# Designed miniproteins, single chains, continued (4): the designs that were tried, part 49

Each design is a single chain, and the fold is of that chain. pLDDT is the mean over its residues in the fold that is shown.

## One batch from the design tools (miniprotein)

Design m13673
Fold by ESMFold2-Fast:
Structure m13673 (fold): chain A 115 residues (1-115)
Amino acid sequence: LEKIKKALKEFEEAVKNKAEKEEITEKLVDLLLEISSVLNPELAEHLKKLREEGVSPVEILGDFFALLMSDLEMDLEEVIEYIEEQLKKKGFSEEEIEKVREAFKKALEILKESS
């Protein structure tokens, strides 16, 4: 949980400081890796391996959502709601969940712009 909060803060700082899109995307990958490490360790290991093999950050963002949709048999909106509910159950505040939602919105915007 503390690693997710740290990654979320680093993402917020990058956005606040108007960092380049590539840096913001890397911070989003960091966040999604920490979220998956808590909620789906097998997915976390897979995504970490893709990163180590040089797969682009945008493709890693896409794989995170696509693989969760497939594994959970949910659509994108249902996956996001599932993640929010699981983090709430693990002690995330409403303010922290709102920040996670903002990060997911940014990830989806990056994915849309890259298609």
Scores: mean pLDDT 85

Design m13674
Fold by ESMFold2-Fast:
Structure m13674 (fold): chain A 94 residues (1-94)
Amino acid sequence: DRVRQAAEIGAEEYERYSNVISNSGMARSLALSKGVEYGVNELGLSIGAAGSASLAGILRRQADVLRAAGITDEHYRTLEQSAEEAERRALEES
């Protein structure tokens, strides 16, 4: 449950930053930083769990954007796989 909340905040922060920053890597880094801060301070997660949960949410949001545009290529599949791996790590560390 806390892992899901951290992932949701990571995704929301990524959407916020991606609206003003065209560099997706920079938007991801800033969103991850904010997601970790929230997950640790508000949800009581470890840094590892908060980081992995936030990353999972960000990656799923990036994959959803590609899917909505009709893009389901190797890049989309890599994002989905990376999100699943990050979610698994968050659950193991929580």
Scores: mean pLDDT 84

Design m13675
Fold by ESMFold2-Fast:
Order: structure tokens, then sequence, then C-alpha cells
Structure m13675 (fold): chain A 99 residues (1-99)
């Protein structure tokens, strides 16, 4: 699983995060983030070719963003962090928002 869209962004702008995978049978991606010193939290879910756009960026959106690849018979609970067998998280991408 690969996430693109990391980098440094200005407050008030937007960022689009896109997830891709070579894993067969994946039908959806769930995006999460972990802010510095914070817990991992869900930010959105998409189907194949998945992307999530975060608008009206603030410095509080500075985080490592992850994508979980979910197979057709799988599930991921973004609130609890629990996932079925076969769900794979990729390496995170850093998004930094400057004032």
Amino acid sequence: VTVSGGGTYAAGGSVTLTATTDQPGVVAFVFTRRRPGGAEEAVGATGLGGSVTITDLTPADTATYYAYAVPADGWFDGETGEASPGVVRGEGVQVTVVP
C-alpha cells in the first residue's frame, strides 16, 4: 500500500491524499491520521483509486496520514482501529501545514 500527497501546505489550502496497492481483491481504502503526540483517527474512506481531500487546512491537520487496504470480504473500524484479517496498512506520509 502506497500513499501519495505528503508535503508542506499552507493554512487555508487543501491536500489530496491518494492510496494505491498491488494487493489483489482490495475494494476500498480507509484513511487515518496520527497527529504529533495524538492517537490515530479516521479521516475518510474511498473505493478503488481512492483519494481523500482535506480542505480548509490548519496547523492542527499536521500529521502522519495512513491508508488501510480493505479486501472485498474484509472490514476496518476507523473508530476502534480493529480490522479483519487481510487488511493491510501502508507506510505513512507526512503532511505539514504552516500558518
Scores: mean pLDDT 67

Design m13676
Fold by ESMFold2-Fast:
Structure m13676 (fold): chain A 80 residues (1-80)
Amino acid sequence: VAPTDTLSEEEQKKVVELMKRVRELLKPQVEALAKTQDLSSPATQAQLMALYREIFEKVAEELKLPERVRKLLLELADAS
């Protein structure tokens, strides 16, 4: 444990893989929403955020990311 915990090279590779899989899985969901909802509406944006979070959690579990790395990614998303 270090006060300035940063991602190792291996952890960074897993994060890149997670981001790629999330994008690939999210794309058909976004397309499905676009057929039934206006993507520019705040309500649809909120629903997209919920779907993004669900897919993120599934992929993180599949990649068996450490809880520390998962928490860092969630904190980064909240800061953005």
Scores: mean pLDDT 73

Design m13677
Fold by ESMFold2-Fast:
Structure m13677 (fold): chain A 64 residues (1-64)
Amino acid sequence: MPAAVRELLALSKDHPELLALVLELMRSGREDELAPLLEEALQHARAGDFAAAVRVLREALSRL
């Protein structure tokens, strides 16, 4: 599991929408292909911008 996914899961504990999207990405098995988008979402979450993190992950899932 990429380090970005582990940190994003930890940050999403109080943000159920973000948590659901991260879990769905993990189920797809395509975390390596989506790694740049996961890093982008993580940077937004670290900044406290969970709405932007959710948007990035939704756009990533739309490519599946």
Scores: mean pLDDT 77

Design m13678
Fold by ESMFold2-Fast:
Structure m13678 (fold): chain A 90 residues (1-90)
Amino acid sequence: SLTEEIKQNLIEEIEEFIEKLPEMSEEEALENLRYFVEILKHLASKVKDEELKKIIEEFIKDLEKAIENKASKEEILELLRKHLEKIKKV
């Protein structure tokens, strides 16, 4: 289904971000987070499954707070892993 395709694509995007994060500067990590939030907003607009949509919306909110607070790469990594686990369980 489209929902399963969106879920799998999102999992892959998060895993790639986690893999690349150690190579980024703190500034690059925050800029990539801004871009990732835009991807999540686009995906949320396409998702018809209410459970997955709510998880994505909560993820967006947590990431926007991280950007506003200039979160460290460690804090970003913890948020990405937390939401990855939630998405995998849908």
Scores: mean pLDDT 87

Design m13679
Fold by ESMFold2-Fast:
Structure m13679 (fold): chain A 78 residues (1-78)
Amino acid sequence: MVAEVVLETESDEVTFEVDPSIFGKSASELKPASGSTLRFRVGDSELPDLDKYMKTAKEEAEKRGEKVTELRVTRFES
């Protein structure tokens, strides 16, 4: 199974980038979106660690002065 993680911030026109290396070996599957939304997918091996990925993404956004307004996870069949 694959999960899509969505992180939204209060900024309305910010290019939001997260260094994928902070998420470990599945980092290559992570793609930040432009604007106030970060979206990324994690593979089956990372599903048990979704909370860790969400927490790390939130911490990176907050370090950049962004206030996180929503964290959402959608699961898909692999």
Scores: mean pLDDT 50

Design m13680
Fold by ESMFold2-Fast:
Structure m13680 (fold): chain A 89 residues (1-89)
Amino acid sequence: ALEEARRELERAEEELTRLARELIATGDPALIAAVRAELAAVVAAVREAAADVDLENPSDEELLALLETAARAAREAAARLRAALAAHE
């Protein structure tokens, strides 16, 4: 379960990074701002999920939930960046 969640997070992070790089490469200030906003949203989602977790002694279930939340947030950010890039033409 944890290893599958880690692989899913790695996959989501790779896609998000690729899309962020593509949007930044356009040089369009609006697309660069979209990347900043989506990265901030991912960080906020992870912070919120971690707020109730004892990070000094996390359970496997708490770690799994954090990894799943991070992967979901990254996938959602990637989907929105794909839409922004498509709208840019």
Scores: mean pLDDT 82

Design m13681
Fold by ESMFold2-Fast:
Structure m13681 (fold): chain A 74 residues (1-74)
Amino acid sequence: PPRDSATMSTEMVVHPVTGEVISKFTYDFMLEHGAKSVEEARTLWAQELTSPEIALEGLKEGEELRRKAEEEEK
């Protein structure tokens, strides 16, 4: 098995349609999510990158909603 992991997160590849040099991770992400264009892939990728922030906001909103629901039931 390969020991070197220098390309674990940054492996460059040439996009077959656009001819642009992009990271293999980006290209693989496009294929996995069925993105037809780089723009679509960027939108999906941006959403994934902001997951931690969305989780934090969800926690705050969830707590407020839970308290409001309890008051309504009372």
Scores: mean pLDDT 61

Design m13682
Fold by ESMFold2-Fast:
Structure m13682 (fold): chain A 77 residues (1-77)
Amino acid sequence: GQSMSPEEYLKLLAEKLRKEEGLDVPEYLTEEQLAELIRRALEEEGIAISEEEAREIARAIIEGDVARLQALSERIA
């Protein structure tokens, strides 16, 4: 089963993406591109979210809004 909360998973994913995207992935990584990556990664974990929810999560990650990210993670738990 999933031992990590969705928020912890998203933080891990964001940090991994930041480290790999660092400066090797597109310099202009858009909110839409990040949302697609998040949605795909969560679907592989068996978590279904909407495009709208993925976009809100991507925005929260880009802005570093941890409180918003936590609120959004509760919808996908």
Scores: mean pLDDT 62

Design m13683
Fold by ESMFold2-Fast:
Structure m13683 (fold): chain A 96 residues (1-96)
Amino acid sequence: MAEEFERLRKELIEEVKKMIQAAKDGNFEEANKHLKRAIELAEEMARVGSPEEVKRALDEAIDLASKGLNETTDLDAQVQLAIGIMALATLKASLE
């Protein structure tokens, strides 16, 4: 369980990094694909980990996306990253 959770956490962070890069590149279709995969990974993490561990992983993902947002000046990329942050924050809020 612990090793599986850490693998999923690493995959979640990698997908969020890919989402940020795709948004910065103006590839919003690819950014949304990576966001969807990140959500699926977080849902899988919720099946094998505690709510507190999943919330910490989502906080790390949100912090990365927020940093990406602060590093871009392109309005479309900012909107795409804000949508991703909102989706991750909503998922975190849904955890009991």
Scores: mean pLDDT 87

Design m13684
Fold by ESMFold2-Fast:
Formats: sequence, structure tokens, C-alpha cells
Structure m13684 (fold): chain A 68 residues (1-68)
Amino acid sequence: MITKEEALKELSDYLVRRARELGLTPEQMRALARYLAEKVESLPDKITEEQYKELKAELDRRLREAAA
């Protein structure tokens, strides 16, 4: 298990990297960052690998949808 702070940091870094690759606007990046922060804030302090995987998959889906 990882802490939600570690998960947020890793997923935020992933978000920024992918947003740059996909050519997202600053507004789209802010919207996704807000979504991620809200989702992680609702989780317990320690999250499971399964919860992390689901969160990352949903973030990836939203990143691709924003780029289309």
C-alpha cells in the first residue's frame, strides 16, 4: 500500500507528462488536476494497489478524451 500523498504526487507527475505529450491546453490540465486532487482527497490515507491502478486508468482515459 502507498499513502494518498505519494499516489497524488506520482499521478500528478504522470498527468503533467502525459498532458504535455498530448498537447493539452493549460485549462484542460487544470481541470484534470482538480479532478485528480478531489478523487485522491476522498480516499483513505493508505490506498491499495488496486485503488491506485483504477485511479490511474481513469485518469489515463480522461487524458485521452481531452486530447480527442
Scores: mean pLDDT 82

Design m13685
Fold by ESMFold2-Fast:
Structure m13685 (fold): chain A 74 residues (1-74)
Amino acid sequence: MKSLEERIAELIAEIVRKVQAMLAAHPDDPAVRAFAAEVNRAIDEAISYVQKGDYEKALEIAEEALRRLDAVAA
């Protein structure tokens, strides 16, 4: 089984991939760019918690960011 740190890293990688795909599909949409910037801030916050050793909080932030991305993509 993957560690919490590995699961968080994989979630962040998936989020980054989805954000890049969304930006590629809508390169001139300011709302999409604003949302991508918000998601990137959430990723930075999750990484900050990983660096502090708070993996549970980092996982919560990453999962919330992914849920928001999936809701927009639906």
Scores: mean pLDDT 81

Design m13686
Fold by ESMFold2-Fast:
Structure m13686 (fold): chain A 62 residues (1-62)
Amino acid sequence: SMEKVKEITILEFRRLALESELYLIEKRQEKRGYLTPQEKERKAALQREIEELDRRIAQLDS
């Protein structure tokens, strides 16, 4: 349905935003050789949210 396509598109854009933030954290780790406790917590939160979005997209795409 059109509603399903629209919802998937919104979730995919949200996923891209989270992936971009995760990429910047990973680049900081590469340059410094470490992550701060706050950055580690944020990375874990981003990874969990991406996994939740992937599950929702998969359910809608069924």
Scores: mean pLDDT 88

Design m13687
Fold by ESMFold2-Fast:
Structure m13687 (fold): chain A 70 residues (1-70)
Amino acid sequence: SRAEELEKRAQRLEDLAEQLEKQTEEDTENIKRTVGEEEAEKQKRLGDASVDALRQRSDELRAEAEKLKL
């Protein structure tokens, strides 16, 4: 059903957000060690913003799926 498709898309976005969050943490630690704290904080902010955007879209798709279920 359309609701199931939206839920699967929402789950994929959440999975991507979790992967990106983990990647951002690893990249931030590496950048902090190799470049410095200021650049690490900048890159973390960009990564966190991307994670937030993916999670927001996932939530929107789940809300749309719930409306379709009645």
Scores: mean pLDDT 86

Design m13688
Fold by ESMFold2-Fast:
Structure m13688 (fold): chain A 62 residues (1-62)
Amino acid sequence: MDKAIETMRKALATLLTSKSPEDIDEKALQDLNKAANTLLDQGFSPEEVGLLVTKLVEELRA
């Protein structure tokens, strides 16, 4: 299972706990961007990365 997907999930979980814009975790945002770039380097398209982010957000909110 891809380590980049796990990093993305953890970053999204942190970002989803923010209650206001000023509470956004900059480290989590950086980790999300790094994970997305890793997936792109592995052959994922930007569209596929976007769909994965959507799926992970839905999973974390459920």
Scores: mean pLDDT 76

Design m13689
Fold by ESMFold2-Fast:
Structure m13689 (fold): chain A 74 residues (1-74)
Amino acid sequence: SLEEQRKIRDEIFGKVMEVVNEGKKAGLSREEIRKKVLETIDELGKKYNRPALAKHMKELFEKLIDKEFEREKA
């Protein structure tokens, strides 16, 4: 179960990072990237029936996106 949760978490993380990198390359805004990231996490959380993990991942990535774009803004 912990092994399965780790694999699901790692898959979500990998897919989200792919969305962020592709969004940046495509010239998407922070808001557009954020929306796609949150939608991707929700879809994967629903697919794997892991709503608590999805909620935690959304909170984590919202903070990471804000921090990354604050760095680029400076």
Scores: mean pLDDT 79

Design m13690
Fold by ESMFold2-Fast:
Structure m13690 (fold): chain A 83 residues (1-83)
Amino acid sequence: MSVEELRAEAERLLAELEAVLDAAEAGELPREEALRRALELAGRLQETLAELLALDPEAAAAFIEEQRARLAELDARLRALAD
């Protein structure tokens, strides 16, 4: 997978994670199901970012900085759902 493909995959996973959390907050998904799906997506995102870091550390750092606020928000929302 290229840097471009890994960035696209990470962006896709972030969007899917947001959709799961949005659905849980709207009452469209049970909390337990939403938590399971969110944790799976978060794990896949971590794997994708690790692959990006291994392939191009500078591109990984740039992506993380670009997404910093979004990543922090999603982490906070996921922790709130789990608590």
Scores: mean pLDDT 86

Design m13691
Fold by ESMFold2-Fast:
Structure m13691 (fold): chain A 84 residues (1-84)
Amino acid sequence: MERSLLTILRRRGATEEALEYFRLGARYYVEGKIELADEYFKKAAEIDLKAGKPAGAQTIEAVQRNLRDLAREGKLTEEDLPED
């Protein structure tokens, strides 16, 4: 975990539970499993929203939009993701 993305999400109030689903969703986007990735990101945002962490949920949704667009274009690579 040398990249700051997960650290930034934690500082913005994302929970470790939401980050686990975030990591899985991002990996599925890299694999081209768009619908499965969407489900995992929905779970991540829902966890943070239920925990009263709307900023965490909003940040997860913003990152999801970017990753989803790249995945649909076949441009998403491991370099676009922090270390898992």
Scores: mean pLDDT 75

Design m13692
Fold by ESMFold2-Fast:
Structure m13692 (fold): chain A 88 residues (1-88)
Amino acid sequence: SLEEQRRTIDQTLRQMAKTLGLSEEEIEELMSKPLDERAQELAKRAEELARKSKDPRERRFYEALAENARALAQRSRELEQQREELLR
């Protein structure tokens, strides 16, 4: 269902935020935003961490997180479009 997919994305973004070292206050602020905006912000933060990483493995890890966050932003927009179509 759309609800289950949204909940899965919400949980994944929350877990990504924790992995990226966001404080509980920052996570609360992030969670007040639409799913696509949350994912975009997490992608930017992951990209920043990748640029600051001197270890190639750590850099690749954050680059992968950024890519996944961008994919979740796109999927969130697709789910919102589907929801709007169902509501007419």
Scores: mean pLDDT 84

Design m13693
Fold by ESMFold2-Fast:
Formats: sequence, structure tokens, C-alpha cells
Structure m13693 (fold): chain A 120 residues (1-120)
Amino acid sequence: SEIDKLIDEIVELLKELEELIQDLIDGKISIEEFREKARKLLERIRELLEEVISLVPEEDREAARAEAERFLAALEDLIKSVVEAYEKGEKKEEILKIAQEKRGEVIDELNRFYELARAS
């Protein structure tokens, strides 16, 4: 379905974010470059979420938007937590652990959004 295709595109953008986190902790990109690239990924994810919401029946759009906002909040928390740990000089292994724990929350919220969008 078109919803499945859009969700697959969001999943690919989440993989790009994981690669950016790895590049940051490996010293391959600056914190400034990470912030800018993460901001652009978030913007693209917001656009894809709006496309999914537009495919949901009108009566279900408020609920779909609420789930999308929970997913975005979890994603923003992941990015913020990685940045804060990096700026505090935390070890690579600790930053990766924080990223993996926050990734679990992001995936859970994306799954909630996807199930709601598919059920509509």
C-alpha cells in the first residue's frame, strides 16, 4: 500500500540517523554537521508523516496526528540525548547504549502510528 511505502521511507531515514550517530562518535563528522543533518532528516520524516496522515480517513486524523507527535517526540529525545552525551564527553560505548535504548522507544512509537494508520 502507499502507507507501507511511506513507512518504509521513514524506516530508511531512521537508518540514516543511526549512521549519522555512528559517524559522530567515530569523529567522521562534527557536532555542528550532525545537528544540521539530523534537523534535515527530522524535517523529511515530518513531511512523510503528514503524507501518511492525509491517507487516513478524516475522523481518524486527530488520533493519527497524536501518535505521529509521540513518535516525533521520541525521535527528538533520541537526537537530544546523543548530542548531550557527546557534549559531556561520554565514552563511545555509553553514547551507543543511550542511542540503542532511545531507538527502542522510537520504534515502539512508530509501530503504534503504523498500526493506527493501517487500521483506518
Scores: mean pLDDT 90

Design m13694
Fold by ESMFold2-Fast:
Structure m13694 (fold): chain A 85 residues (1-85)
Amino acid sequence: MEAEVRARAEALVRRGARHEGLSEEEIARVLPEGTERLVGEILKAAEDLEAARAAANAVLPGLSPFEQALIREMLALAEEVAAAR
């Protein structure tokens, strides 16, 4: 699961960075730290899915469609991690 979580977190960080307009060189520089941070957040969300879902539902209506999609994918990954425990 760790390698799969990391790969999917890395893909999410790349998509976010590209949306912000970063170049491939800039993405390469931020990707390792961004991936580790996102993995940590996903693991925390997996420990308390009810709180994670409540927090997401509170902010989703105020976000862009792109940001909403990223948050939903993060929650889906956290749910997969929780189910694998």
Scores: mean pLDDT 81

Design m13695
Fold by ESMFold2-Fast:
Order: C-alpha cells, then sequence, then structure tokens
Structure m13695 (fold): chain A 107 residues (1-107)
C-alpha cells in the first residue's frame, strides 16, 4: 500500500486503502479499518480533494468510536469537520461535530 503511494500512483493507492478500510470495517476490525481510512484521507489531501479527505477522516472517527477509542474518535471527527468546512460542505461538517459531541458525552 505505501509502495503504491511512493510510486506516485496516489489515486490507485487511495482506491486500495479506502476499499481495504471498508472491507475491514465490515469484518468488525475497526482499529485496522481506521488506519486505512487515515491513509486514504492523507492521499486525498495530497490530491487537493478536501471533501473526500473529510469523508475518510469521518470514517476513521466512526471506526475508532466503534473500537471504544474515544480520544482518537474525537480527534478524527475534528479533522473531518475542518476539512468539510474548508470544502464548503457545511452539512457534513455539522454531522461530524454532532458525532464528536456524542463521543465526548460517552467518554
Amino acid sequence: ADILAKAGKLEEALKIYYGTGQALYKQGKYLEAAKYFEKAAEIAKKLGDLKSAGDFYYNAGTSYHKAGKYDEAIEYYKQSAKLYEEAGDLDNAKKALENLEKVEKEK
């Protein structure tokens, strides 16, 4: 996965990381899924796709929340909200902040 990113095949690496994250999430492997969503988000940021980066950090936050990793979930929901706001996606930014508040209350 990292080899593909280093080879400059960023779009191909993003598809692989996102697909792997989704498959792991479906299997209940939430911590592993979160790591792949993080990798996908970093590539999306390099490509200038702030909305997709927001989507991937949101998925990382949700994965950490499902894994009981509340501090990590809060951090990734914050990063997701900021990226959505920068992309002009205010509805998804609000959704990320609402999930952040929910996790803070469960902590």
Scores: mean pLDDT 87

Design m13696
Fold by ESMFold2-Fast:
Structure m13696 (fold): chain A 101 residues (1-101)
Amino acid sequence: SSAERARAIAEKAVEEFKELDKNGDGVITFEELKDYFLSKGLSEEDADNAAKAFLEELDKDGDGVITKDEFLAYYSERLRELGFSDEEVAEFEKIVRELLG
């Protein structure tokens, strides 16, 4: 069902956020992003560049961190671009908010 599809994607998004948010404070910092990319086998230079690019793409207010709301907004926009309905995106957002707190 569309609800099952939304749930599966929400669970993946939550897992990715938790992997990035190492200290569990509900924001993703530049250092956490860099550490994540280093853990995936990137060099320090490539990890630095990847962390900067990711932060620039998701950090809409320029505060230097990625909040849960910015992460949700980014995923929601991408899901709409992939042809997901507004109802599926709303269900996705609801599940992510429930699972992240």
Scores: mean pLDDT 80

Design m13697
Fold by ESMFold2-Fast:
Structure m13697 (fold): chain A 82 residues (1-82)
Amino acid sequence: SSEQKELHEGLEKLIEQAKEFLEKYGDKLSEELKKRMEEEIEKGKELIKNKSSVSELMEQIERLMKVMREGQKVVKEQEEKE
């Protein structure tokens, strides 16, 4: 379906954004948060590679967005204190 294609493309873009975020800001994150983000990226890649339902894609997008928001908050708080 068109919805499944849009979610698939959205997840691919989000994975690339998360990878770029880790490359730029990974050293500012806790080990636990970094590992969680890496795990959510890998789960996303697996769903893209396999036959995944709309609900699976939506759930993974939400999980990856949540961990990205946590990472962005940490970086922002560190930069605002300088």
Scores: mean pLDDT 84

Design m13698
Fold by ESMFold2-Fast:
Structure m13698 (fold): chain A 56 residues (1-56)
Amino acid sequence: MISKLLSAAPGSLEWQLAAYKLTLDGSVATLEEWLKRSTDPEVREILEHALRVKTG
């Protein structure tokens, strides 16, 4: 999943689908690990959104 997110263009449908799949299947800890390793602000925004959905 993370390799798919990192290889896809930020903001693309494929990239967003990879992020959303993690909110369904992944744990909060997995999303936090991705967020800590991500330096791209667009990637961080999607991961923060996914984390809010998972924890809300």
Scores: mean pLDDT 65

Design m13699
Fold by ESMFold2-Fast:
Structure m13699 (fold): chain A 99 residues (1-99)
Amino acid sequence: MEEKRKRVFERLLKLIEAMYEALLVQSQYDDVEEAKKAGLEAFKKKMGLPEDTDLADVKRLMDEVSEEAEKYLSEEEREKIEEHARKLEEELKKKLAER
């Protein structure tokens, strides 16, 4: 019972971390298409997804995780996720400022 909630929490944390890692990789490219490709590859590697995973597959995964989070996570757990995301955003801003 609690185990399912912990699994959803950990999956959402990993997803958010993978998204910020992808954004960091994208920021290193001047070409928009190369940035998107590099970001998708970084996201797939972090999440352990198959090499044939495309953007539509990523969107389906995001939608699934979002639905599970809304259904199973408490307000406190959502606040914890939001705080972790804020920390990742600050690290991203620091790296982007270095350019």
Scores: mean pLDDT 79

Design m13700
Fold by ESMFold2-Fast:
Structure m13700 (fold): chain A 81 residues (1-81)
Amino acid sequence: GEGTFLSADGKEVSGPRYVVDLEEFQLLSAAATLLGVKPEDYAVHARVENGKLIYEVVLKPEVEKAVREKAEELLKEMEKM
C-alpha cells in the first residue's frame, strides 16, 4: 500500500508503506543507513495493535527499491552466518 507520514525531520513523506515487525524494521533501518538515505526520505511510526508492537515504514519512491534490495541482501548475509 501507499502512505503519507512525517519524517524525523518533520518533512512529509509519501510512498510505499510497509507494515513490519521489529526484526524486519531493523533490517529496513540498517539498509537505509548503509545507503545514506536522508531522514526526509523516509518516515517511521510505531503503534500497538491487539497488544503487539508494529512498525509502519514509508519510503519515497526514489529510494524504495534500493532500500528494499539492500534489506534483502542483508537478510541473505545473516542467513549465511
Scores: mean pLDDT 76

Design m13701
Fold by ESMFold2-Fast:
Structure m13701 (fold): chain A 107 residues (1-107)
Amino acid sequence: DEKKLEEIAEELSELMVKRYRENSEEVQKRMDERLREAGLEDALQLSQAALNREVVSGVPPLTEEQLQLWLDLVAELSREMLLEIAEEKGVSKEDIEALLERLEKAR
């Protein structure tokens, strides 16, 4: 039922936003760990400084490959959080798999 999946997706999205706001430090720590594992921690910090006009002259912007990696890591963490919230809410495994498939197709 497509309507059921849309309703679940909306509820889970609202819960993800709430969790991000209430547990921002924990979410950021998880993101920092993934960035470190991918070797992007320093590149992301430098990129954020440049965006905030804390321009470090001579620092290269994120490469296309680094940007793609960062986006993939954000998507991966978002899927992990979605799964955790869905399990806490008692969403069926079949509905979770259908939601993940929709997210993959939206990329």
Scores: mean pLDDT 67

Design m13702
Fold by ESMFold2-Fast:
Structure m13702 (fold): chain A 61 residues (1-61)
Amino acid sequence: SKEELKKYVEEKFKELKEKYPEKEEIIDRMQKNLLEHIDKNDYSKEEVETYVNIAEQEVKE
């Protein structure tokens, strides 16, 4: 469900903010954008996981 996908995203981005507190503003924007996209589109769990992984890689760099 969309609610389950949103919880997954929120938990993953919470972990990311704990790891990179200096990037909290960027991470919060990425989270907001992904949550809005989940609301507007019928994403699969695999698609959401892919976007989360891309965000994690972007933040690491």
Scores: mean pLDDT 81

Design m13703
Fold by ESMFold2-Fast:
Structure m13703 (fold): chain A 106 residues (1-106)
Amino acid sequence: MLELLPRPEIDALVASAREGLKKLIAEYEKEGKLEKAKLLREKLEPLIDEAAAAPSQREAAIYFLKMQLTLEKIRGVEISDEELDEIAKEMKLSEEEKEEIRKYLK
């Protein structure tokens, strides 16, 4: 799970996430998984942009969490309510933040 990090660490994570996403999109396109490649661009790129522009470390961490969970869903991994509860506990998310993530994933 993502911890709250200083701004330079967030910027490094953003750069790493952009590079990783670019490589993953190219891999999926090479495999002929064009719909998954499209979903990666449409769903993950905006979340990385939001994390980069986030006014606080906490908001950036929430966008990175949304990115990671959305990526797992695109890969065909279903996130249970119990798994989201454990993530929320580790990240010390409010109930409102947990419901925001849950609604985003559905």
Scores: mean pLDDT 77

Design m13704
Fold by ESMFold2-Fast:
Structure m13704 (fold): chain A 67 residues (1-67)
Amino acid sequence: MYRTGEEIVAFGRRTGDGEGAAALAVSMAGRGRISKEEAVAAIRELGRLGLLSEAGAQSAVDAVRNL
């Protein structure tokens, strides 16, 4: 199932699992299902919503950038 960055953010909001949502964004970018830019935007939005720590958001962004 193809998921957009918006669907990943919605998953994080619905479940409260920001770390799981960020891991999903990294996985989807690595599989070429979303762009790196879309994955980074989703991770930053999860951080803005308080669903990720600043360190957790930065680690997930770095993982996407290193794909």
Scores: mean pLDDT 82

Design m13705
Fold by ESMFold2-Fast:
Structure m13705 (fold): chain A 78 residues (1-78)
Amino acid sequence: TKEEVQKLLVELTNAVLNGDEEKAREYIEKLASLIKDESSREEVLKHGEEAIEKSKKGDIEGAVEHLSRVVETAGRSL
């Protein structure tokens, strides 16, 4: 549901910004599983992983940019 997707987006953002790589990947996979469009699923997986990698390098601006793309893609898929 839209509510479930919104909750997962909040949890993903918190996990990425807190450097919790394992939880961030779990939330990315859960989000992708709720998206019916294959292209949009691939975008969520790609930008989700990039957000984790940017956060690991201390590039918070880059992490937020990729998280924004996950939010936009998931929002379009509802």
Scores: mean pLDDT 84

Design m13706
Fold by ESMFold2-Fast:
Structure m13706 (fold): chain A 79 residues (1-79)
Amino acid sequence: MLTVLAEAKEGVPASEVADLIERALAPFPATSRAIFVFGNLVVAIADFPTREQAEAAAKAVREAFEKSPLVKDYRIELR
């Protein structure tokens, strides 16, 4: 299971952060995926067929956040 928590920067719609996560995860076939928006906070949960796919997806999300001016803070967890 991959869990992503991201806080949008002030003035950035959290929906744009959710879209960023969806685009980063699009190359990776998830068995289940859910993305929730709570004010300026975005929570994404995804399961993948293999641990290697989950790790690759986590790395893609992290790289997207590091390259983007939209995200104030984030946490990515693998279980």
Scores: mean pLDDT 85

